# Ledger of designs, part 10: designed miniproteins, single chains, continued (5)

Each design is a single chain, and the fold is of that chain. pLDDT is the mean over its residues in the fold that is shown.

## One batch from the design tools (miniprotein)

Design m16317
Fold by ESMFold2-Fast:
Structure m16317 (fold): chain A 65 residues (1-65)
Amino acid sequence: MPLKSSREIYDRIVERVRRGDLEGLREIFEEHGLPLSTADSIMAAPLEDQEVFAAMLAVSVELSL
């Protein structure tokens, strides 16, 4: 099911990353059939890289729908 705008997906992902909410991030990945290991990798990355990866992923999810 298509979500709202890619910006809303991005904001949702970034909020989970900033809170250290790995479970919330994994739920988003599971909803979109993305590898849960990628969520773990994002959370393990440096903070500046986490935001970039979250943004690219949110756009990719939106485009794949």
Scores: mean pLDDT 68

Design m16318
Fold by ESMFold2-Fast:
Parts: sequence; structure tokens; C-alpha cells
Structure m16318 (fold): chain A 72 residues (1-72)
Amino acid sequence: EVKETMSGEEFLKKGKEYIGKRVNIRLPGQKTPLVSGVLVAVDENGFSIETEKGVVFISKDVASQLVVEILK
């Protein structure tokens, strides 16, 4: 279940509150996530998601193009 949805830019500002939570990262208008995993780190440069394939870093510049769904 999706608890919250926000822009990647907004997520960079609030993201520390969501460390340890599952997130889906997708393009606007798409239902299928590009990346799914647990938020492990967030700072001014971007955020890191722990996936089955390892940790993926999403830079601030890329994050502005994306939508983040926080899962319950």
C-alpha cells in the first residue's frame, strides 16, 4: 500500500524522516517503478536506495525528474 507520494525534489527536503522505509521510484505518469527498495541514506547531493542488486544512488539532478512513493 502506498502511504505517501511526492516529487523527488520534495523527497530530498523531507527524506531523512523516511530512512528505513520502503520506497518506489518512478517516472511521472508511469505505474511501474524504476527502482524499489529501502531508503538507507539522504543528503543534499541525493539519496541511496538498498535494492536486491545493491545500493543505488539517485543524484539531486535525477531526483527532480522522478516521483517517490513511500510504502506502508
Scores: mean pLDDT 80

Design m16319
Fold by ESMFold2-Fast:
Structure m16319 (fold): chain A 106 residues (1-106)
Amino acid sequence: SSLTEKAKKLLEEAKKLLEEAEKSKDPKKKLELLREAIRLLEEAIKLYIKAGDKEGLKEAEKELKRLLELALELLKEAGDDRELILQAIGVALRAIGLLYQIELEK
């Protein structure tokens, strides 16, 4: 469906941002990439739910778990940067909320 095609494009774009985040040595650049990736994943998940695409949701769940791991790594790398700590926690909490939504669709 058109919804599944749009969701797949958003998921592939999010995957590229997550790969870039993994390679980045700059914590602020990692945060920017993770914030963009979570936005794209949220939109992809909404489209997969609307389309009834269980396989697409499974792929989105995998990338969302990867994003959560990267957000927790960023939290560890943040040191004493309170703003970076708060924003990394915010990304992690958003990822957990989206994982909860995916579980409800199973």
Scores: mean pLDDT 90

Design m16320
Fold by ESMFold2-Fast:
Structure m16320 (fold): chain A 80 residues (1-80)
Amino acid sequence: SFLREFVIEVYHPDPEIEKELREIAKKIEAEAAQKSQPDETVEERIARAQALAREIEEEMKRKGVEKDTIVVARTRRVEV
């Protein structure tokens, strides 16, 4: 069987900033995961991941690093 994983990826040219941004992204994702429904569809999960990516982008704007930061929401297949 296959599961679809939803991941948010954050990139920044400064590795120290990238590490900090990735930690912030993980915290935002963890908080949102607690609000997920057990019967959530794949389409709803994709929409949630995209909303999380936007939330992370807004946090980056607040910190003044948006210009050089790339945030993407992806899906991938994992064999189980």
Scores: mean pLDDT 67

Design m16321
Fold by ESMFold2-Fast:
Structure m16321 (fold): chain A 108 residues (1-108)
Amino acid sequence: MKEKEEEEKRRRELALETGKGLILIAAGVAKTIVDNALKEGKLTEEEAKEIKEEIEKKVEEAIEELEEAYKKGASEEEILKLASEKALELLKETEERIKEAIAKKEKE
């Protein structure tokens, strides 16, 4: 009976940990996309480093936002939804940054 309140807290904590993991996996995928673009000659080493540093900063911001939502009493579903939205945003922004870098080079 009192165990239901503890179960809800455990589910929310697990959602926070799962959400953080999802953001870190998305960051790993994003960094792999950057490394592949570098290998294909689409990016310089300096551009690849800059984009990876941007990814790391976005990961920190996404995790902080997820932890803030958890502290404010967000549900398991709200935490996981926020984490998935941040993970997808990270991947999309990384792809757009690579496309911008490529477009600047093709103009020469």
Scores: mean pLDDT 85

Design m16322
Fold by ESMFold2-Fast:
Structure m16322 (fold): chain A 66 residues (1-66)
Amino acid sequence: SEEEYERVVELVDRLGAAIALGDEKTAQRIYEELKKLVGEETAQRIVDAIRAGKFDEVRRLLEEVK
């Protein structure tokens, strides 16, 4: 859904910012919300890609969620 995809993109952007700032509490809260929308496996793959600095992989994972 368009609404769901838009929210996933917003959450991923906010998650990336929280991780970059070392704000683990905010990152965890965003991760929990992301899991509700995309499932645990996909959410974990996105987090791992962000933490590894693999921005291209994050984009590919977001395309898979559409």
Scores: mean pLDDT 84

Design m16323
Fold by ESMFold2-Fast:
Structure m16323 (fold): chain A 88 residues (1-88)
Amino acid sequence: MKKLEELRAEAEKLRKRFEELYRRTLEKGAGYVDEALKAAEDFVDKMIDMLALEIGEEAAKPIAEELRKKRAEELEQLRQLLLAAAAA
């Protein structure tokens, strides 16, 4: 129970940090892009950890593999979007 509660709290902190860094990237420029992307990546990892705790590792495995596959593509798209937003 405590581990799942801790992961959920950490995921929420990472989500909030991403939203703050995304806003700063739009307002202050590209210096926050790498931090925002790292926060988004860490958030997905925590979501996968939470899923494994809730439904078990074996049941979570195919979902985790699909999420990790899509994550690489989505993070690259997000990086391009954040850089374009910072340049505007």
Scores: mean pLDDT 70

Design m16324
Fold by ESMFold2-Fast:
Structure m16324 (fold): chain A 92 residues (1-92)
Amino acid sequence: DEKEKEKEEILKKKQELEELIALGEAGDDLAAVLGWLDRQIDLLLEAGLISEEEAERLREEARRRLEEAHAAGASLEELLGLALELIRRALA
């Protein structure tokens, strides 16, 4: 089940980010997810999987959507889920 695999991936990334937040290295939940997402986008761009224009659009859309979700009270898990969805849509 692809949804179960996605949940496992989200939980793994959530744990990694919670550790960074606890160490004071990632800031809050929003800052942690945005920083993780920017790194993923940079890696995709370096690998040639997305264009520079796609990377810029993804960063702008992700920032807006993640800020909106965070303002609405989204959890770290929900913010990571949204970030992963945006990456998957950019790769399709």
Scores: mean pLDDT 76

Design m16325
Fold by ESMFold2-Fast:
Structure m16325 (fold): chain A 61 residues (1-61)
Amino acid sequence: SIDDIQAQHDKQKADIQALADKALAGETDPARKAQIQQHQQLSLQYLDTQKQKQIQAAQQQ
């Protein structure tokens, strides 16, 4: 269902955020911090795109 898709993606977003926060907390190199932040942003954008596609597909009969 659409609700299941939303719940799954919300969990994945939370997991991505938690992993990025953990990585950033342990990192002192500004270049590596920037890479972690960029990877997080791209991962979240990809997840949002996939969520929209899955919702559109689920709305089809």
Scores: mean pLDDT 83

Design m16326
Fold by ESMFold2-Fast:
Structure m16326 (fold): chain A 80 residues (1-80)
Amino acid sequence: ADELVAAGESGDPAAIPRLIEALKSPDVETQVAAAKALGRLALRGHREALPPLVEIFENSPHPEVRKVALEALRALQAAA
């Protein structure tokens, strides 16, 4: 979880495939950390993080994961 958050905060797009894998974790905290990291990467201009954020917002059964994805998508729309 902490490694995924740190990857997003560093702004390293090489982390995106690993973050997408982490969204498939059965651990909700890991999914939340991955969604936050993808949101930070998308906000830093790595728009390739946007499709997995949309997918998790639409399909995640966990409200905390959906909230993180929604906040990232909302921030991206506000920045446009």
Scores: mean pLDDT 75

Design m16327
Fold by ESMFold2-Fast:
Structure m16327 (fold): chain A 83 residues (1-83)
Amino acid sequence: SDAMEAAELGVEIGLEAARYLGKVNPEVAEKVRELIEQARRYAKEDLDKAGDLLIEAGLLIREAGGDGGMSETLRANGEFVRS
């Protein structure tokens, strides 16, 4: 349950990060949203995959110059979901 709750929180943070990123880099924000929607689906079936997708989204946000705090939180949540 804790891992599922962390995955749900990661999805919320990822969507918020994509919303902010969309103001400066809409193409990358769309890719982040796609990764987060995949993570939401996998959270019910494969928590390891959901965690990997959250980590990937966090790294993409950082690489695109998005919010560093949200990026790091999303990566940390993804690591926790995989543990």
Scores: mean pLDDT 84

Design m16328
Fold by ESMFold2-Fast:
Structure m16328 (fold): chain A 68 residues (1-68)
Amino acid sequence: MELIDEMEKIASLLPEGSEEYEYAKALVEESKKIVENPPEKMSEETIKAILKARLNTVKKIYDKAKAE
């Protein structure tokens, strides 16, 4: 899914070993699990909304890390 690929790309730009990197990587891995094994009652629309929110969070983490 395009959203996960974008999240993973942004996460990889964060300094390895940083708190920001670990948090972003955790969001990517959790997002992959939802896409690979979606909950039985979760719609595709809901999954996309969750991924979009997580992508936005990863972008915010990256922007903050760059500003410091």
Scores: mean pLDDT 78

Design m16329
Fold by ESMFold2-Fast:
Structure m16329 (fold): chain A 63 residues (1-63)
Amino acid sequence: SPEELRALLEKSIERLDQAIAQLEAERARLQAQFGDQATVAALDQKIAQLRQQREQARQLLAQ
């Protein structure tokens, strides 16, 4: 069902937004603690990947 697919995509976007927010908060926490730069870089990469997935889901929703 197109309506069921839309609802699943909307829920996926909501979960991705939550995951991105959590990773951004963790990145800020590590940066404030002068944390390991390799860990910060890994978080940046993961945040970028999740943002790309969110954009793809939004594009599917717009179709």
Scores: mean pLDDT 85

Design m16330
Fold by ESMFold2-Fast:
Structure m16330 (fold): chain A 98 residues (1-98)
Amino acid sequence: MERERFLERVRRAAELASPEVARRMLEEAERALEDPEKGPESGRRLGLLTGELGEEDREAGEAGMEAINALGELDFETGVAASVGLIEQSAKRVADRL
């Protein structure tokens, strides 16, 4: 149930993304689900990609945030890592502007 919800939300965000970003998001989502040892690392990358999407398209970023929330319900540590990735992308955007 939670796994299906996470994948549906990732697919929603991917539909709003460029093909390259969409592919990367789906690959990281699959890694997070298939290999628990890679979960936090894949989660962090998914967070970074979600942050990039939010810069380009607010709706795509919001869909990505919903996917991260569902991921946190499925695997707390991986969800936290995704939130960290999102914050890192936001911090980089601010730094690059300065």
Scores: mean pLDDT 79

Design m16331
Fold by ESMFold2-Fast:
Structure m16331 (fold): chain A 99 residues (1-99)
Amino acid sequence: MMSQEEVDKLAAEMSKAIDSAIETARLSLGLSDDQIEQLRNIGKNSLETMRKQALVDAVTGIRNGGAAFAKAFEDVGATGAAGLMLTRAEEVAEKAAAL
């Protein structure tokens, strides 16, 4: 079980991964401001869910959060951003497994 401080550090890395994936989708697909705002809200909700799950099982929480957000990118046709999100989530999950 992780400390709150460790969960906060992992959430910060996941937040950066989400921001990077959103920027990739914005640049590659020309997403509207409304679509970008929707993705930001999904990312925020995913991070909150991940934080709660990470207190029980950080690796599972991070992977589930990453998968949910990747699906949101796929739903708007951003398959490249979805793949990037899954890769970044796995990197954060590997860091969590090492703690």
Scores: mean pLDDT 76

Design m16332
Fold by ESMFold2-Fast:
Structure m16332 (fold): chain A 97 residues (1-97)
Amino acid sequence: SEPVSEEEKRKKLEEEIKKLEEAVETKEGLSEEEVEVARYLLRLMKGDGSALPAFLEAAEKLGAARETALRALIQVTRYYNPEMAAELEARLEELRA
């Protein structure tokens, strides 16, 4: 239950989504590839799991291995979308099998 309540998680999700939406809209300090990753991450944070293959491909263009990108996404989504995090964990285990 530490460190944050469900109410704080919700507020933090809304805050992170807004920040990411602003970054995508302004494209300030981001490369074209980074904007692409951010767009797919936004879709995933909003519950659109169909963005996962495109997210992984965009992350690979930035030099991230698929397993590394999946682990990072799981860490982010555990806080904001635990159902998606569970699905991503299952997919990571398949890569290890």
Scores: mean pLDDT 71

Design m16333
Fold by ESMFold2-Fast:
Structure m16333 (fold): chain A 67 residues (1-67)
Amino acid sequence: SARDELFKKIDELKDKIGEEKVNELKKAIENGEISSPEELKELALKLGVPEEVANELAKKLQQLIQS
């Protein structure tokens, strides 16, 4: 599912940003604190995710919302 793909990509970031920041991203999505792809991209960038990867995460969230 699009949700499983999104969370898998976030889990792959553990080596780059660490487990605590990965868990922060996952919780923000699960708790509904992130309501748009743009908000996800902004949070990911703030947590040190590279822009290209942050764009991929935003695209996956867009697919999840519109599917």
Scores: mean pLDDT 81

Design m16334
Fold by ESMFold2-Fast:
Structure m16334 (fold): chain A 58 residues (1-58)
Amino acid sequence: MSKTITVEVDDPKAAAEKAAKELSKNARVEIRYEGDTATVTAIDKKTNQVIELVFKAK
């Protein structure tokens, strides 16, 4: 099962890059940029659980 969490931030790119760096310690991480939105997809290395974080500009 996958979970999607949406967060509004002042700088989606910076927020996504920070989240990706922390998540990459325990997960395989991909960042997608689309306009003013950045999406981080993390696949946990132990559980194969998929988490998607959507950072949207305020």
Scores: mean pLDDT 80

Design m16335
Fold by ESMFold2-Fast:
Structure m16335 (fold): chain A 62 residues (1-62)
Amino acid sequence: SSELAEINREIAEKLREIGDAADLYYGGVGTKRRGEAEGNAELIAKGEELIAQGKKKLGMPV
């Protein structure tokens, strides 16, 4: 039915949003760790910003 097609599209969109938020969070964690290992303050800051963005999109405290 057309309703099922709409529900399927909405579910797919929400799953993409969750995936994007997770990528920001875990990508940020990886970036921060690399910055810490290299002593690169700019990379640490970039990682922390990505973590904050991911948390915000997931509805988590930042």
Scores: mean pLDDT 87

Design m16336
Fold by ESMFold2-Fast:
Structure m16336 (fold): chain A 80 residues (1-80)
Amino acid sequence: MEELRREARRIIAELERAVRELREAGDEEKAAQLERLIGEIEAALAVLETSTDPRSIEAARLFLEDAIAEARKLLEEIRA
């Protein structure tokens, strides 16, 4: 679990950097897409850190794994 949380925080930092670069380039559509993903990852991370409900924790964990994979794919597409 701590490993997943650490990975999520790392990917958020990369997404934030990409958002800044996209906005500087005038690509508001892609910047907005990454901003939404950052918000979703942050929300799931908060559930993992604060929730005591096993079902909520499991749902947040699964969502976070999928969201991180999506983030990595988007970052690759932007840097290609």
Scores: mean pLDDT 83

Design m16337
Fold by ESMFold2-Fast:
Structure m16337 (fold): chain A 115 residues (1-115)
Amino acid sequence: DELSERVSELEEKLLSSESTEKELIEFIAEQIKLILSRLGEPVDEKIYDYTFEELKELVEELKKKYEDESAAAVFELLLEMIEEFEELVKEGKLTPEAIQEALTKANNKVLEKIE
């Protein structure tokens, strides 16, 4: 699965060296492409050119569309990831350590909501 391998490759890259805002956007975009591909949904070829706000709007629409399905939980995780990454970009904290903490925080917020 090429998309799954690309997501893993991007995550490893984010956790090994200082990142750019574009690399964080690409990581989120590849995850959205992977999920949409598995749902049989069309993917916008311009998704890599999206801002965090545009990605957030897309994911919020998808979460609402799939609100009664297991995919909704994945979209919730993506929303939390986008919010944490926006804060990192705003603070200028694009180090591997900061990104790892942001990913952990996003995951924990989603786990708290499933109780």
Scores: mean pLDDT 82

Design m16338
Fold by ESMFold2-Fast:
Structure m16338 (fold): chain A 91 residues (1-91)
Amino acid sequence: MDVARAVGLVLRAIGLLLDIESEPNATEEVIELARRATRLAIELALKYDNLEAAEKAIEKLEEALEALKAGDVEKAKEYIEEAIKIAEKGK
């Protein structure tokens, strides 16, 4: 198990959450879903349960951030829900 990889995923997840919360188009519902997805991804990384699932969930959060930047709140919500599903299945 690579501690550096796990730490990198945790920092990446936290950074993405802060970026999502900072987006003017982020609704409270989107922010709450992003917090849930981030918590689940961090849990997977810290427990060393499934770093691949944590990474895939983070990739979906990155897609959600890009959708928010493009003004597509519904698409962002879809990507965050996919991130949650990936993280929950990875447990």
Scores: mean pLDDT 83

Design m16339
Fold by ESMFold2-Fast:
Structure m16339 (fold): chain A 64 residues (1-64)
Amino acid sequence: KEKLRELIEKLREAGADPLSVKNIEKMLDEGKELSAAVNIYMLAKRLGLEEIADEAKKLVEELQ
């Protein structure tokens, strides 16, 4: 989903670890949308980015 790429970009802009961001991008490029959404949620929670975490959680619920 386009929304997952937007959340990945927000994580990058917020200073998330480049390797973690690259791994999530790879998941999305491989069509693993649920895995990407879960990893965005976990990373956002760890960084205290509540808005990104909440958006990612909604996407996880939609994909399950």
Scores: mean pLDDT 82

Design m16340
Fold by ESMFold2-Fast:
Structure m16340 (fold): chain A 58 residues (1-58)
Amino acid sequence: SEEAFAAYRAGDYETALRLLIEEYRKNPSEGLRTSIKLAAMAYRHRISEELYKEALSL
């Protein structure tokens, strides 16, 4: 989404990932699930441990 991308561009990986997970819960797709997990792993040091675990449990 535009909002998630805007957060990502601002360096707000916590907000960006939360918004992507919300989109996934509304409209699940394997592509989005994979992207969320890869992003969580790539930005683990920039996001909360709680969010990291939530992303990987999708």
Scores: mean pLDDT 84

Design m16341
Fold by ESMFold2-Fast:
Order: sequence, then C-alpha cells, then structure tokens
Structure m16341 (fold): chain A 110 residues (1-110)
Amino acid sequence: MSEVEKEVEKLLEELKRLAIELQEAILNKDIESMLKLARQIVSLSRELLELIKKLNEKNEKKFKNELSSLLEGIIKRIDYVLKNEKLSEEQRKELEEIKRELEELLEQFK
C-alpha cells in the first residue's frame, strides 16, 4: 500500500469519527458543536479529495465512492436539522452554506 493510500485511509477514519460526533451533537441539539464539526468535515473532505486525486485510477474510484457515500449520509443529517430544528437566522444560513459546500464536493466525484 502506498504512503498516499495509507494517509487517505487514516483521514477517512478521522472523517468517520467526525461524522459520529456530528450525529451525537444532533441528538443532543448542540447547534454550536454541529456547526463546528460540520465545518471540520468540509475542510477534511477537501483534503481527502486532493489526496485521492493522486492515487491510481482504481484506488481513486474506490475511495471516491467511499467518501461520496459518507458525505451523502452527512448531507442527509444536515438536511434533517434544517427541516426539524429551531435555528437562528445566522445558524440556518451557516448550515445551508455548509450543506452547499458538501454538495459541491460531491459533484467533483462524478
């Protein structure tokens, strides 16, 4: 396994941990932690996408599929919060921006 491939696997495990923490923040209705974790997920997902682009075609496709599946799950959780939770106008705008950024990242996985 290449050094880049090992780094991608390590960061994917970190992203999975952040996704679990995001789900816990959602269950606890901790909006500030949700926003902080969602921003960290966007940042890490951008780093992952750049590293995945450096892999061979077969591994790039595999890790893109894994990352896209994970991001789709996160986007659905954010959409749930936007539809069901009482948010301030500022919090709603921030979360809508984060959702848009994650959706834009998914478009790069075509």
Scores: mean pLDDT 85

Design m16342
Fold by ESMFold2-Fast:
Structure m16342 (fold): chain A 89 residues (1-89)
Amino acid sequence: RLEALREEALRRAKAGDADGIASVIEMALSTADIEMVKEFLELAKKLGAPQRLIDALERVIKERKGLRLDRQLVDDIDEFAKKLVEERK
């Protein structure tokens, strides 16, 4: 079931849906999906994402533990997801 939700969010993200991208990032951070977090960290550094998001991604990789998402981090994720959609255009 979690794998099915992850796959659907990934499909939406690949289609350029910012909400889908944000959902995948939030899930990766909260579940410590290290491979996904590494991919998003590379993209975040390339696109100049908010430092708070970069720090959160690095922390999950270092600690190998999921993070509790606060409102400010969710807002940073939403902003980054929109930038990812714009970069693909």
Scores: mean pLDDT 76

Design m16343
Fold by ESMFold2-Fast:
Order: C-alpha cells, then structure tokens, then sequence
Structure m16343 (fold): chain A 86 residues (1-86)
C-alpha cells in the first residue's frame, strides 16, 4: 500500500512540475498521472485488472478531450475499485 501511494504522489508531483514549467497542459498532466497510476497498480496488484483498465480509460479520455462528466464517472469507478485494494 505505502509503495502504491508513494508512486501516486511522485507521479502527481512530477506532472505538476511539468505543468508549471509549461511543458504539459492540465489535461496532458491528468493523462500522464492516470497512466503512471495504472502502471503502478499493474505491477503491485496484478489481479486488479479492472482498476488498471479503468485508469487507462481515464488517461485516454483526458487525452482525447472527453466531456468532464465522462471523466468524473471513470474517476468515481476507479476510486471505488481502489478502495477495495486499500
């Protein structure tokens, strides 16, 4: 658990720094964070396939400029799945 949360924190900090530097838009940062979170979950909890898939869908939706409502629905689903691991 601690390693998963640390990887999530690091991904968010790195993405935030790149947004501040003007290298990424907020949307690109959200996609990058979701992709890193999916990778961390896949490595640490390989049985959490639905959570990994949902996080990758969040990343895709953010990159493609999907409606905010669609992204919020995916994030809610990912949050519920994450609670089952923690």
Amino acid sequence: MEELLERFRRAREEAAARVEAGELSEREAAALIAEEMARAVEELFPEATELVETLREVARAAREGAPEEEIEELLEKAGELLKELL
Scores: mean pLDDT 79

Design m16344
Fold by ESMFold2-Fast:
Structure m16344 (fold): chain A 89 residues (1-89)
Amino acid sequence: SEQLKKFVDNLIKKNNLTPEQREKVKAEIDKLFEEARKWLREYLKSKYNITDEEFDELIKNNKIFDYLTPEERKRFLEFQLKAIELAKA
């Protein structure tokens, strides 16, 4: 999504990474985003009874954050950041 891409680009800039290091970090972040997306999918299916197709549409159209409360968006972002830190350890 555009919001996630912008977040990743800002994170990369903050760490003053080279273009080659950026590509490596993006690949690692993509794996962590897959885990975060899987968690979010199961969470929204459980809480809001949405289908897999509805979830995929929300992700594709960058509407997932509009669907989430500010508190839920914060938890999702914290999960992604924590996963990134754990992967670096």
Scores: mean pLDDT 66

Design m16345
Fold by ESMFold2-Fast:
Structure m16345 (fold): chain A 88 residues (1-88)
Amino acid sequence: SEKEKQVEELGAAVAAALRGASDADQLALLEELGKKILDMLSEDPAAKATAEKIFADILATARARGASVAVDAVGAMVLAYKVVLKAV
């Protein structure tokens, strides 16, 4: 779908921006990615609520483990969007 392509493009852009970013900037980029994806779910409150919980867990893991998992976090957030749309 067009929205899936937009989320994939957002994820790719954030993954590129993570290169050379500080730990604080990496977390800010992940938080901003999460907000943008959640905004795209604004018309589906159940999907948005489920995605909010998943993103909170992904961000908590990224905060605890640092820069080494930031790219994995982007992939997990993009995948969560696709799964949430199919489950709801």
Scores: mean pLDDT 80

Design m16346
Fold by ESMFold2-Fast:
Structure m16346 (fold): chain A 88 residues (1-88)
Amino acid sequence: SNLDYVYALSTAVQRALEEGKPASEVTSDNIKITFSVEERDGEVTFTVKVYNSQNQLLGEFSKTVGADPAAVARGVAEVVHKTLSFLE
């Protein structure tokens, strides 16, 4: 399902941050990313929260899209991009 794809991408983003150690200043020890996805009334809402190692909120993003596959795919791409932008 598209929901499983969102979780897979969320996991991949988190792993990229943890394993991208040659590419600079973000490590798994310093960043926690939480994702939630809710499907309701033909819509899908993605919510992302990014925290540092001290549990301080660095950024939060929420996006609601239609539940059709094309809209969900665009929403997932935007959520991944926005999550990475909080780490700049």
Scores: mean pLDDT 62

Design m16347
Fold by ESMFold2-Fast:
Structure m16347 (fold): chain A 115 residues (1-115)
Amino acid sequence: SKELEAAVEAARAVFRAFRDGLEAGLTPQEIYRRGREVLAEQRKKLEKVLTPEQVDAISDVLEAALGAYVGAHAQGLTREEIVDAAIRAFRASADAHGLPKELVDALIEAIREEL
C-alpha cells in the first residue's frame, strides 16, 4: 500500500542517515540530531498519506529505535547488540501504539537492511 511504502521509506531514510553519520565519524549526539532532522522531513511526507495518529505512532517508534541505537553505540556495544537494542526499542514502542504486525515486520526489515 502507499501507506506501507511511505513508512518503509521513512525508516530507510532515517537509518541510512545514521549509517552515513557513523561512517563519517560523527559523535552519538550529532548522529541522533541528524536522524531526528531526517525523521522530521519524512514526517512531512507521511502526513500526505497517513492519518495524524498513524504519523505520530510511526514517528514515535522510529525515534525510540534511534535513541536505543545511539545509546548502544555510545556505550561501545557490538554492531549486533546495537541492532538488537534498536529493534527491541522499536517493538516495545510499536506494541504500545498498537501498530499492525505487517507494518511492524516491514519496518524492522527496513531497519535491519540499513544497519
Scores: mean pLDDT 83

Design m16348
Fold by ESMFold2-Fast:
Structure m16348 (fold): chain A 79 residues (1-79)
Amino acid sequence: MPEAILEAEREARADPDPRLSQAKLEALGEIRAAYERGVLDEAEVEEYLERVRAAKNAREALMIGVEIAVKELEAIILG
């Protein structure tokens, strides 16, 4: 799993749109943090990585990060 996130980070850095590249890297950071905290399992991480890869603009990538942040807050509240 950590290798799959690193590969997605390499792909995001290669994006010709610098704003989209930055937004994807921010979303990937949220995915990594949520995985390390046990909020996302391996299958959920794979699904989110594909959504980041499919993101066509910075807004789509940022919305993925927001969704993950909400899941992290839910995990804290629910224990």
Scores: mean pLDDT 83

Design m16349
Fold by ESMFold2-Fast:
Structure m16349 (fold): chain A 80 residues (1-80)
Amino acid sequence: MEEERERLTEELVEVALRNLELEAELNPEYKEWVEEHKEEIEEELRKVIREQGKKVPLEVLRAQLERLRERLRRLEEELR
């Protein structure tokens, strides 16, 4: 189960980062800030998501991943 938890956590990080990149495309000022702080943002997101991933049930992690994927899908449709 630790292997599955780590996999779900890493997928959450990847989807969260992609959501952030697409949201930045909608706001040029935010995009500039994200580009400047990309490495720090990525590290903080990984830290937060991994810490939360250790504390919540796998079912909750899967639900959060699906919610982020749904958000990503909507952002991609809006940006084409």
Scores: mean pLDDT 76

Design m16350
Fold by ESMFold2-Fast:
Structure m16350 (fold): chain A 83 residues (1-83)
Amino acid sequence: SEVEKAINFLQSIKDEAERVAKEAESLGMTDVAKQAREYSELAEKLIEEIKKTGKVTPEQAARSVAVAIGVVGLRLEIEMAKA
């Protein structure tokens, strides 16, 4: 259950990072799009790592939160650019 919750959380972050990348490209924000894709890749690596071990370590939880914070930051940059 904890593993499923962590994977679902990371999948939602990955999906948001991919949406951010697409929107950033449409706005000409190339650096934001690149960073968003890098966060999507980091989320995917964490999903694979958790699936392989069947565990969520405190280190993996901290990395997951860091990726989420990064994606939220990029979302805010896009919303400010749209205003």
Scores: mean pLDDT 89

Design m16351
Fold by ESMFold2-Fast:
Structure m16351 (fold): chain A 68 residues (1-68)
Amino acid sequence: SMEETIERLVKEIVDRKLSPEAAALLLLSELGKLDDEQLELVRKTLREMGVPEEKIEAIIEAIKRLQS
């Protein structure tokens, strides 16, 4: 499922201590272009896995920039 895929990717981001740019690239390479619903799911999953809000916003901003 999309939820399980996002959980796996977020765990990799945390375990590998990826930068916001690297995290955004990983998410985009695996999932393609993310809509608003998918971005909110990514935000929620990052938060549930203990990622700080500042880093969550940096990852989301990087995703939006790379999709533009």
Scores: mean pLDDT 86

